Designed miniproteins, single chains, continued (5). Designs and how they scored, part 63

Each design is a single chain, and the fold is of that chain. pLDDT is the mean over its residues in the fold that is shown.

## One batch from the design tools (miniprotein)

Design m18175
Fold by ESMFold2-Fast:
Structure m18175 (fold): chain A 89 residues (1-89)
Amino acid sequence: AAAALARLVELLGRAKAAIEAGDEEAVNAEFLALREPFLELLRERPELLEPLRALQAELARLAEEEGLSEKEAGIRYVEALAALLEEAR
């Protein structure tokens, strides 16, 4: 099941590049492309649900406490998610 993880890491890299470029249409397209591979991964690896929920809670806290812009919060989310998925490989 390494293929699903590798695919998601690749797509997250594209999403990060789109966020950094400020291309909202590309960001939306890349996040849409993430949806099905991500759901497939969670069906194969349900143990990743708790780490993902913890990551979302932590990033919401950081965005609120540090006053992050949507762009800054998005970059941190994509980087942290990619790191979590790479460690799960």
Scores: mean pLDDT 77

Design m18176
Fold by ESMFold2-Fast:
Structure m18176 (fold): chain A 79 residues (1-79)
Amino acid sequence: MKEEVAERMAEELYALSREELEELLAEARRALAEATDPRVREGLAFAVEVLELVLRGASREEVVERILELYRRIEELAA
């Protein structure tokens, strides 16, 4: 289920230190700048948005909802 995947992703992100989250965000932004494939760019933009939410101190529930929203958008684009 998408819900289970989103909750697992949120748990993994909240288990990381602030420094690890900032490093992942910097790497995701660098990869996004270098990516030419539109699908890869969308996945990296998703990762950037989720990492930014966690770093801003968003609730776990807010992060899960945002992940679910972005999964729905990706499915619509893949159709």
Scores: mean pLDDT 77

Design m18177
Fold by ESMFold2-Fast:
Structure m18177 (fold): chain A 56 residues (1-56)
Amino acid sequence: SREELLAHLSRVTGLSVEVLETLARYYERETGQPFSAEAFRRVVAQAFGIPVSELE
């Protein structure tokens, strides 16, 4: 689920769930695309300079 993904990303990145949820809402608003786990991992990787493999 979205909540499970955000909790997982929070643990592996050290970012709060609130920050990640804000970024997810921003992504959905700016792109008009529904939430996608694969796309969001790439967005987090790009935004914070983290290899996508660390977000699996």
Scores: mean pLDDT 78

Design m18178
Fold by ESMFold2-Fast:
Structure m18178 (fold): chain A 81 residues (1-81)
Amino acid sequence: SLEDLVKEIVKLLEEETGIKLDLDGLLKVKDEIYKTLDTDKDGKISDEEIDRFIQLFEDALGVELSDEVKEKIKELIKKTF
């Protein structure tokens, strides 16, 4: 589910960055997160949409994620959709 995806991404980000994220706050805006992922509104998630989503998280947190963490996030998103 989208909620499970958000929880897994938050877990990876907290493990990578050491920053405690507001999971409950993120779950309240999950529909806006989904709209960001599905920018083309075609019902499929493209690699470009995933990259944009990751960039937004990096910008929001003020961090640069490792390539390994970015690939794990990408796989979680693809597994969900």
Scores: mean pLDDT 70

Design m18179
Fold by ESMFold2-Fast:
Structure m18179 (fold): chain A 67 residues (1-67)
Amino acid sequence: SESEALRKKIKELEDQLLSAIAEKDFKKVEELLKELQKLKEEATDPNIKKLISSVISRAQAEVEKLK
């Protein structure tokens, strides 16, 4: 289903984002966060929007720990 494909893509983006944070590649982090924000704006399913928001919030919290 389209929902399953989107969830898999979000998970792959989350994994890439966490890897970029661990490597302190802040340019890549910014690019991945922009891609997630775009997906959130384009999503019509509120459960998908909530999932993307959760990923963004977790990533931002991990970046904050590095300050």
Scores: mean pLDDT 83

Design m18180
Fold by ESMFold2-Fast:
Structure m18180 (fold): chain A 71 residues (1-71)
Amino acid sequence: SRREEQGRVSLEILEAILAGDLERARALLREAAASAGLTLPDEDIEATVEEVAALPRERLEEAIAEARAAL
């Protein structure tokens, strides 16, 4: 379903951020936004990834676990 696909993409973005692969996280977020028919400026994509990457590791791991549980 579309919801399950969105959940998988969200999980991949979070896992990329946890791994420190911010370029992959930005690319995945840009692709997800485009697939949803949203126009996000590159500046907003970069800011979003940077904000999430600034979270404590424990918060990212919790978000990943929650995203997996929602699949």
Scores: mean pLDDT 80

Design m18181
Fold by ESMFold2-Fast:
Structure m18181 (fold): chain A 95 residues (1-95)
Amino acid sequence: GEQQAVDQAHETAKQLPAVAEKLAAKLRAAGLDEGADKVEKSSKEVQKLLLSAKTFDDVLDAGVKAVEEAGKITSDMSAHREEHIAILREVAEER
């Protein structure tokens, strides 16, 4: 029942730091240090929500927070990549 969802959330919370660290390392390797810092901070906040979850509604609230934070990070990365490509193209084509 509901207890299985809470138990699964607690197990996910235990794995979250390792996954976040791997993603942050990849972002830093790509020169996206600010994005890496946001991933680590958001991961800690989501982990706290998952570890404190006692009801299915708590699990859903943690899920909403995770999706919102992931969306912000993805949007920031996409915007920064397009801007960087545009600058490089302009410099390369300018004689």
Scores: mean pLDDT 74

Design m18182
Fold by ESMFold2-Fast:
Structure m18182 (fold): chain A 94 residues (1-94)
Amino acid sequence: LSFAERRQALFDTLIEITLMANAAAREKGNEEAAREIGELVEQAWQDLSRAASEEELLAIWRRTMARIVEVVRKVDEAVAEEIERLAEATLARL
């Protein structure tokens, strides 16, 4: 994969993770978690857009996913595990 294709794969997975995380937060009525997820996703979008190397993309992804998983785990353990698995699978495909 090219650098642009790797970045796009991370954006595509981030969209999927955002939908899963927001669905879990809404189902549980956890407005605080929804807000935190939104802030983390927006920051990740900005950071990934500015990344200039594959090493930066991987570092941003790992840091962001760890934080999203931490927030979601407080809301729905099963969804957090699915997000973690999807995040790791995406790294394995890059």
Scores: mean pLDDT 88

Design m18183
Fold by ESMFold2-Fast:
Parts: sequence; structure tokens; C-alpha cells
Structure m18183 (fold): chain A 78 residues (1-78)
Amino acid sequence: MELTVNSPEELKELLREAERNRDLLRITQGDKEYSLRPAAEPGVYRFWEKGASSGRLLTYDELAERLSFPLKVTVIPL
């Protein structure tokens, strides 16, 4: 499923759903592509740029600070 996320609040709701369903998210922002996966700790996400060997653990607040809206997200069930 592909969708457009227009605000930090919409991102938060999408992340809650991804945590429940254990989904992988692909985020496209300009020429950058990122992957995001819920970590074991609630409210923490593994976030990495396409081609990176490892991700960083970020909170929702840290993600909202790093991302510009609107952004395009593809939801990939695992």
C-alpha cells in the first residue's frame, strides 16, 4: 500500500499501525529512500537509508524532526 503522509500527526498514526502489524515502511523524500521498521521497544524505530549496512534507533520525535512533509510511504507487510 502506498500513501502520502502530510503531517507529523499522520506519521505517528502510521507508526502505531506499523507497530501493531509489524510492517516495514519505505519512505521516499526527494531523491532519498529510507526504510523503517518497529524495534522491540515501543515507540522506537530502526531507520536506515537505502544501501546502508545498519540502521539507527530513533524515537517518533526524532523521526518527525528529520523528515519533511509531505512524504511518500509504502507499507510492506512482513
Scores: mean pLDDT 79

Design m18184
Fold by ESMFold2-Fast:
Structure m18184 (fold): chain A 92 residues (1-92)
Amino acid sequence: EAKEKLLEAVRKQDIDTAEELLEKYFKEELEEYEKKLDEIAEKAKKTGDLKYYEEAIELLKELYLFLDDSEEAKEKVEESAKKALEAAKKKL
């Protein structure tokens, strides 16, 4: 159940929800992803630099493929990453 919620957040490129779920339910198992995502998200918020949003999206793609390595998941995460990047550009 927690893994399914994390997959959904990561698929949607919902950085805040993914970070919260990683910290709450997967801190020990996915500590490296949680730490990296937190650092990148903080830099993105402070600088407004699109590069950090791109790095966060790429990290979420890696996390998604770690959780679901199917070919279907690869296609879906690529599409979601593109949509998330476009959304980030509109917010900056």
Scores: mean pLDDT 71

Design m18185
Fold by ESMFold2-Fast:
Structure m18185 (fold): chain A 95 residues (1-95)
Amino acid sequence: MAEELIEEARELVRRARQAIKQGNYQEAIELLEEALKKAKEALKIDPNNKEAVEVLEEIKEVGMELLKATEDKELILKAIGLILRAIGELFEAEL
């Protein structure tokens, strides 16, 4: 179950990177939010899951990439919120 959630989250992150390259920033945010949900559920099942932590780091990095790619204030605020949520989950996982 946790392994399946991680694979789904990794695929969503890959799709988000492609959406950013295509200029589909809203789609990228939605994909990253779904990836974050999957990673959080994986950590509820296995709190020491290293792969889930790696996905959270990837979500943070792709969110930061999105901040550099768009000048849309609403999308920037959504990306910041997503990055902060990913950081919060990383803090919980390391504690």
Scores: mean pLDDT 84

Design m18186
Fold by ESMFold2-Fast:
Structure m18186 (fold): chain A 96 residues (1-96)
Amino acid sequence: SPLMEKVEELIDRLNELLLELNNEKDPERKKKLMAEAEEVVDEILELIGQLSPHDKQRAVARLEATLTSALMLALVKNDEEVAEFARRLIDRVQAL
């Protein structure tokens, strides 16, 4: 569906932002990347509500995998701030 294609595109964008965040050392750039990631997550969650049950299940699974990957990378890098940020986003998805 065109809506599912848009959700997949946004999840890919989120993945790029989270990879950049996990490689960022500047606190001000980290805050900007976190804000951009939250905006993308907000848009994904709004669109997920409009998906068919089958597409919703696929979108949620992919979103959870993306966020879990970011959390694991942050933990390996000992970046507690990024790890806590990823955990907050996971909690938002699980509240669906």
Scores: mean pLDDT 91

Design m18187
Fold by ESMFold2-Fast:
Structure m18187 (fold): chain A 98 residues (1-98)
Amino acid sequence: SLLEKLLNAVETAVVYLQMAMEAYENGDYETADLFLSLAEAALKQVEKLAEQLGNTPLVRRIVEALRKAVEAVKNKDFKTARQYIEEVVRLVEELRAS
């Protein structure tokens, strides 16, 4: 389903953001930039799928939280990034419970 594709793309973006943060914290900037780019690509896929699903309130909240997580990683604000990733995971669980 479109919903399953959205959730898979969100989980993919979260994994890449976590890998990017780990690489940045370990000083592996080349690997970190690669994973950040992959996370941004996954976010674009999430945005397209969200639009196809009609940008329902909960889906819109997931997209907004994921965008803020990506921005935080780009700014190397890993504390803020982790908070938004936690928000994304919580909202995904709410969407699955629907």
Scores: mean pLDDT 90

Design m18188
Fold by ESMFold2-Fast:
Structure m18188 (fold): chain A 75 residues (1-75)
Amino acid sequence: DPEFEQLLEELRRAIRDEDWERVDAIVTEIYRRFGEAALPAVLRTVIETGEELGLSATTITALSLRVIGVFLDLS
């Protein structure tokens, strides 16, 4: 899973940079390459990164729902 870990690292960077278009693009790429089974790891990465950056619970929840929405739309 080197490519999966690389995409999760890119996701962490996009969240840190507050580049939400980049977040959506990376989440879409993760779904296309790894499918629905990737969702728990993506959600953990979003939550952990958001907590490390001191993002509000509302922002972390909104990002988590956005990720879920991308996975549902692509399924």
Scores: mean pLDDT 86

Design m18189
Fold by ESMFold2-Fast:
Structure m18189 (fold): chain A 72 residues (1-72)
Amino acid sequence: AMAEAVRRAIDEAYELLKKGASTEDVVAHARRLLEEAGLPELLINSVVMIVKAVAEGKVTPEQAKAAAERLA
């Protein structure tokens, strides 16, 4: 459940980015999904930082999911 929620947040964030969503909108959407899944705030903040890195082109979605799943 936790790993699935994290993977879903990253995948949906990347889909929004491909549709031309702003980094702010992508980050807000990911945070909402993680909060709805009941993740601890520390973990939400860590995953949101990874999502921001994807939106800024610093890492691939695959690299982001691998990093985020190691935190969960």
Scores: mean pLDDT 79

Design m18190
Fold by ESMFold2-Fast:
Structure m18190 (fold): chain A 71 residues (1-71)
Amino acid sequence: SAATEKAVETARKSVLDAREALKSDLPAEVATGEALRHIGDGVQAALDAGKEEGKEARDKAFKAAEEVSKA
């Protein structure tokens, strides 16, 4: 479904964006704040997909984030 695919995309992007923030030359506090904001966006997208389309949609989004985090 479009909502599940969007949540998966958002979850993957959240991990990549958080990783980029942490690799930046920004002050550590600023970089950490940006990384946490991105992770929060991904978590919220996964939870929202779970509410709209059920547990499988939520689980797919979280699994996508986990797979990106391992790379």
Scores: mean pLDDT 83

Design m18191
Fold by ESMFold2-Fast:
Parts: C-alpha cells; sequence; structure tokens
Structure m18191 (fold): chain A 85 residues (1-85)
C-alpha cells in the first residue's frame, strides 16, 4: 500500500540508503506503490535477481518495457554499490 511504501522509504532514509529510497520512489511513479513495496521486500531478503525480474515483468505487462529495463538496471547497480545510472 501507499502507507507501507512511505514506511519503507523512511526506513531506507534512516539507514542512510538514499539511493534505495530514490529507487523505490521511481518504481512507485512508474508501476505503483505495491510494486515498489514488493521490490523493497525482495531487496531486504537479498533477492536482487527476483526484484529485477519483477520490474521487467511489470514493464512488459504495462506497455512500459523500456522503463522496466531501466529500473532493473538501477536495481542491479544498487546491488553492486554503483550509482543508479
Amino acid sequence: SKEKLEEYIKEAEKEGKTDLAKLLKRIAEEFGPEVAVAVYELIKEGRYDSAMMLVLAEGLARGKEEKGRKLAMEIFNYDKGLPLE
């Protein structure tokens, strides 16, 4: 939900994970708060490949394939400690 996303963004910011907070906001803008919440929960479990596959699948389902690929790359970059883009 939107409320759960707001909690997770505050949690990421409190932990100094500013890039993760930005990534969650970008995912929510394109695919909604439920997808952003699911991505955060997968990332917390270390399931980065699953998080990338989720945004790719959502992009395909919504006719936003290029946005899904961009967000998957940003998740990959975050996992590797690289700038989001």
Scores: mean pLDDT 88

Design m18192
Fold by ESMFold2-Fast:
Structure m18192 (fold): chain A 66 residues (1-66)
Amino acid sequence: GMEKVREMFKKIIENPDMPKEEIRKLGLEALKALRKAGDEESYEKMEEILANILGVSREEIREEIE
C-alpha cells in the first residue's frame, strides 16, 4: 500500500513538470492499492493530498475509484 504512495511522491518531486493527468493516474493507483490492503488511515490521507494537488474535491476522486 504505502510503497505505491512513496513511489508516486518521489516521481512528482523528481518531475515537477509532470502533467496533472499523470499525477491523477498515479494517485488513483496508489489509492486503489491502499483500499485493497485495507489501510483506511493511509487511504484517507492520500485522498486528501491528491485532492489538494489536483484542485478537486475528495468526492470527485472517489467517483474515479468506485
Scores: mean pLDDT 76

Design m18193
Fold by ESMFold2-Fast:
Structure m18193 (fold): chain A 72 residues (1-72)
Amino acid sequence: EAVPALTPEIRAEIEALRARIAAFKAANPNPTPEQQLLLQAAEAGLRLAEARDVATAEAVMAELDAQAEALK
């Protein structure tokens, strides 16, 4: 596979991102169009991190956190 060997810490971050995406979906059964776009971006970022690198997953995580703050 194209994904290089990952450290345990990086693997934990990917797992945490998967869990956060699942939690976001569970917590938002009636998401707004903006939240749906963020969810799609997060899922795309996770897929890219799994296939290419973890920096994209971290960037998507930061974007989700920033958007959550902005919605308050």
Scores: mean pLDDT 67

Design m18194
Fold by ESMFold2-Fast:
Structure m18194 (fold): chain A 78 residues (1-78)
Amino acid sequence: SKEEKIELITERFDLPREILENVSEEALDDAVELIESGEVTVDDLAEILREHGDTRAALEVLVEEGVRLLEAGVKKVT
């Protein structure tokens, strides 16, 4: 189901569910296939979202990753 796909993607990339609620089902299907292939990055997810016209979701995914990377940098210092 769409719900299960959203859960899998948000769990894998540590994303708020709200980012993916309004994306196309086709984008979610492609993202799940990417995850199942074993080679996944946030950039790959953003590219899939952009390919399907989910540009806002793609941007929000990249922002969340940017926040995570900044927090990880702070955790290493602190």
Scores: mean pLDDT 77

Design m18195
Fold by ESMFold2-Fast:
Structure m18195 (fold): chain A 70 residues (1-70)
Amino acid sequence: MLTSDELLAQALKRADEVIRAVEGKSREEQLAAIRRFADELLDWLDSQNEPNRDAILDEVLAYIGERLAA
């Protein structure tokens, strides 16, 4: 079982991959990728029985938003 900190660290690593994949793409493409990633991340956190799943999801989405916002 992974700790909340370990799950967050893995989620942020995946977020960096999403950011790299969509950097310089249209807003529509960025939003579509972020939505798919959010759904996948939520399913993954639920599978890990993470009690702070919503907090981790919110933090990761904020991280992506800050890096992609001009």
Scores: mean pLDDT 80

Design m18196
Fold by ESMFold2-Fast:
Structure m18196 (fold): chain A 86 residues (1-86)
Amino acid sequence: MLKEKIDELIKKIEDPSLTPQEKRVLALEGVLLAESLPKEEQIDYVKRIVKALKKNLSDEEINRVYEEIKRLLTPEQKAIIDEELK
């Protein structure tokens, strides 16, 4: 159930018809839902969300999303995102 919901959010983030603002909301929801998963699965889902954003958003837009949600992220999630954005 939870993983299926995150998979659906990732597919929506990859949809080119959605605005950057809508994608930011979906990315935040996905990351927060992933916090309820085991650590290994959480790492995988956070990476998949970042990759989905990279398909349609510029590095500058992704950094804006990251700064917006950064306060809600764990140190481990921030480390994963920092590596994916490098």
Scores: mean pLDDT 77

Design m18197
Fold by ESMFold2-Fast:
Structure m18197 (fold): chain A 79 residues (1-79)
Amino acid sequence: NDELAKLLQKEIKKNNLSLDEVQELMEAIVEALDELNINAEKRNLSKEEWIEILEKAKELLKNERQIKVVDNVIEKLKK
């Protein structure tokens, strides 16, 4: 989803995440996809599905800046 990728990149830059913090965030998203049994590579996901995935990924994160990135992306997807 092009919109999701752009929102993630913007919020990552705005919150000044390191490369390691970005990798951890992406790993949390992959784990959330696995837990929800969603295969993002085989189809385009809806905004509603991405919100569910991001809420789940947020449960796996401990870093306030990573959590803020996820929260801000979710809020923008809800518009």
Scores: mean pLDDT 80

Design m18198
Fold by ESMFold2-Fast:
Structure m18198 (fold): chain A 85 residues (1-85)
Amino acid sequence: MELSPVQKEILDLVEQAAKSGDPEVLEQAVRQIVDLARTLSLDELEELLGTLVREATLSYLQGDSKLFEALNRASLALLDLLEER
């Protein structure tokens, strides 16, 4: 299923944060991700969360710890947002 432009922007932010390896950059990216995710419908937010969790599992199995950390942190932030709504 084709991702929305906002969902793609969130994935790009996660990838950029992972490439930096800087915890401060990751924390800033998570704040931007949460702000963008607030514009998504519940269905789009659930779809994105499912995608992030799947990608995190694959990254972990491939030994990409930085990408796993970024995807996992983003997933937790989106889960908190779902609980708020």
Scores: mean pLDDT 82

Design m18199
Fold by ESMFold2-Fast:
Structure m18199 (fold): chain A 59 residues (1-59)
Amino acid sequence: MKEIEEKIRKAAREGKEELRNRILELETEIGLLHIQRAVGLDIPAEERLEELRRELEEL
């Protein structure tokens, strides 16, 4: 979580609105997958979560 917040702050400081929006989009998808798992939905989230986290890391 702290790493994502730092990336958002950096994007805001550099005026890169598209980068900031992409980070927020990926964070939202990750959060949604965690919520779906927490409420007992049986979804294959592990592989997709790994992909989304990798995308955030590469931004």
Scores: mean pLDDT 70

Design m18200
Fold by ESMFold2-Fast:
Structure m18200 (fold): chain A 83 residues (1-83)
Amino acid sequence: MEKQKEIMREMARKQFEAAVKGVELPEEEKKRLEEIEKELEKNGLSKEAIEAGEEEFIRLAAEHYGIPVEVLRERIRNREPSP
């Protein structure tokens, strides 16, 4: 469990950095992320690990854009149309 959470947080950090810079991830990094995704898919990804990655991304984005964490959390969770 702990390794999956750390992997998800690392992926979130790298994705955030790429998004902020407006550049694509290096090919080596993309390949590494694909390998990690395949490994997690084979072994089963826990809900806690997914939440850890999502929370790390929200935290980084909130700090960078000066938006409260709760607001970003709602935006990410409400990407689908609200009922």
Scores: mean pLDDT 69

Design m18201
Fold by ESMFold2-Fast:
Structure m18201 (fold): chain A 100 residues (1-100)
Amino acid sequence: TPEEQRRLLGQVVISLTQTAIDLLRRHRAPESYIRRLEEILRNLQQALEQEDWETFLKNVEELISLLDEIISEETDPELRAQLQAIRDTLLSLLQTWKEL
């Protein structure tokens, strides 16, 4: 069902958000970015638990916007490429979600 597909896509989004946080922690990125991502992660987890898809989508869009901000300021080409890959995957997942 569309709801089962949203739950599965939501779990992938949460996993990608955790991966982005772990990458930034490993590279000792500014704590402000890590805290903002952790807040979005908590909001995504809560929205998924409550099946609040409107709030979930808003937080995915906020996540993509924040990743774009981080990428624009990132000077490490390897970290930039990894973050771009996560961001592009999130955009693809968001497109799939909108087709449900």
Scores: mean pLDDT 90

Design m18202
Fold by ESMFold2-Fast:
Structure m18202 (fold): chain A 64 residues (1-64)
Amino acid sequence: MEKVKVTLLKDINTSNPRFLSGKKGDVFEGELLEKRSDGEYVIRLLETGEEKVTGPSAVEIEKL
């Protein structure tokens, strides 16, 4: 699967662990698992192995 670098473009605070959360400028490495029909991304984080959902308005994604 495609290895990606994900950068948060804004602060994301959520009580739902399904969604990627953090502070603006936080960087994660992961695998892009799915791009959904609504434009959301499903990413597996390399450090934790957790699957997270995020969106194109919230993150910048770079192919590694």
Scores: mean pLDDT 80

Design m18203
Fold by ESMFold2-Fast:
Structure m18203 (fold): chain A 55 residues (1-55)
Amino acid sequence: AEELEKRIESLQKEKERLEEQLALATDENMKRIYEISIESLDLQIEALKAKVEKA
C-alpha cells in the first residue's frame, strides 16, 4: 500500500516536470514527445490508483 502511494506521488511529480518542459519547448517534435510521455504517465497513475482502491 505505502509503496504504491509513493510510486503514484513520484509519477505525479515527474508529470508536473514534463508539463513545465512542454510549456518551455519551442520544437514541435519535442512538444509531441512530452505530450506522449505525459499521457503515458497519466495511464500509469490511473492503473496504480485502481490497484490501491482494490487493496
Scores: mean pLDDT 81

Design m18204
Fold by ESMFold2-Fast:
Structure m18204 (fold): chain A 96 residues (1-96)
Amino acid sequence: MLERTIETLKKLKEDLENAKTKEELKRIMLITSAALTIAAVGFWLEGTEAGKRAADLLLDSADRIDQAMKDNASKEKVIEIIDETIERLKALLAET
């Protein structure tokens, strides 16, 4: 499941890199925040300690994307948040 979440984030990062307008960027950020939140709920519902840690990490990342939207952050800043999230998820996967 963590591996699928990582692949989804990699695809969303590619969509962000290809975004040409502020409107497209905002739409992809909304999709990213929603995807992170849905994944977090799924991990939390597994009822495992590892699932709860994954859920907390994903919700933290969703909050960071939401804040970036409010701050009108650059595309580069949003990509940085996604990259950091992917690396944190990879680290968590290595611990399980």
Scores: mean pLDDT 83

Design m18205
Fold by ESMFold2-Fast:
Structure m18205 (fold): chain A 92 residues (1-92)
Amino acid sequence: DIREEAERLAKKYADEANKLAKEGKPVQASQVLVDGIKELMEKFGLSFGEAQILVDKHVSPETRKALAADPKAALPYLRLLMELYTEGKIKV
């Protein structure tokens, strides 16, 4: 099942981001989550929203708090959104 393969890939990226957040690296954790979203979109043809939902399902509450506490952790997401907008894959 292709959905099960997408879920496993999403979990792999989220698990790495959870580890980086615990190590005090929220910006690097954010970049890993963004990389996972991008690969899910490219490999499985998911929308940004669908890929984000799959990844976020496996992100720990501690990781979410670490990302929210560091304004720089928003930058990888903002860069991805700008890239997707430029490619016509999302609308503002």
Scores: mean pLDDT 86

Design m18206
Fold by ESMFold2-Fast:
Structure m18206 (fold): chain A 102 residues (1-102)
Amino acid sequence: MLSPAELIAAVGAVVQLAMEAAVRALQGRISEEELRARLREIEGRIRELEAQGAPPELVELLREMAEVLRRLLRGEISPEEAVLRLNGLAVELQRLLDAIAA
């Protein structure tokens, strides 16, 4: 099982990967292949966190972040909309992480 510090670091890494992918899409600096690879890495990290007993509420928010990138990959949302949605999810994740750190 992950320590609180390891959990915070692992969740932060997923958030950073998702946000960087969306920002690069907004800048026109990411290919569909690269976005797909980033999504696979994010999904893998989420599965590892779930397997290590991460809180279900964190796993659900991380899955919602992966779904935003999946919708971006499918052209169902704009890069601007993806950045907006990921920022909102990052705020909710930070709120849960602050509760764990307290």
Scores: mean pLDDT 87

Design m18207
Fold by ESMFold2-Fast:
Structure m18207 (fold): chain A 97 residues (1-97)
Amino acid sequence: MEERIEKIVELLKSKDPEAQLKAIQEFLDLVREATPEEAVRILEKVRPALIEAMKSKDPLVQEAVKQALDEAIRYARSKGHDEVVRLLEEIRKEAEK
């Protein structure tokens, strides 16, 4: 899991839109596979890179981050993972400012 998180962060920071889109999809997949405790750890480590990706000049990357956060929130709510939902909503709010 740690190696997957590190790769996601690396790709998000690459400034390459194709690499960022791949990282966003892998982030969503990883959050869906994770336990609530693992999801919190993933989010804490990926948060700065996700916020930076939202500042991308590529509209497709911006939209992909928004959609992935919304999908992750929906998934976490469906599972009753309240702490994960709270953290995702904080990241979304920070990214939109």
Scores: mean pLDDT 82

Design m18208
Fold by ESMFold2-Fast:
Structure m18208 (fold): chain A 61 residues (1-61)
Amino acid sequence: SREEAVERLSELLGITREDARQIVDHYLETGADIGKVLVNAGAVDAARGEEVNRILEEAKE
């Protein structure tokens, strides 16, 4: 669910639930490849980028 995705993303990335909610909402509106953006920015490795995208896909229910 969207709320579970917010909680998991917050925990995975070490960010606030509000920041995680903004990321989830942006993904649901645009379909942007957030995992790839984070990997390219050096914020996460490839495996964590894939995990981010899996969490975001689950937010669609």
Scores: mean pLDDT 83

Design m18209
Fold by ESMFold2-Fast:
Structure m18209 (fold): chain A 67 residues (1-67)
Amino acid sequence: SAADVALVTAFLREAGLALRPETPAVRPIAAGLPPHPRPLSLATVRQLVGLDPEGNAALLAALDALA
């Protein structure tokens, strides 16, 4: 839902990932990782949330609702 998307977006912003509607200049990553065709996939978000699943229980619920 839109509310779940908003919650995930707010988390990414607070985590310093700043997925703002600002159009960033796409730059190559020195690590050689390919750029995503979208800002972040749900799989990537899941990996980030998995760093603290207990502390991120509300985010896990939102991700489940989006799946």
Scores: mean pLDDT 54

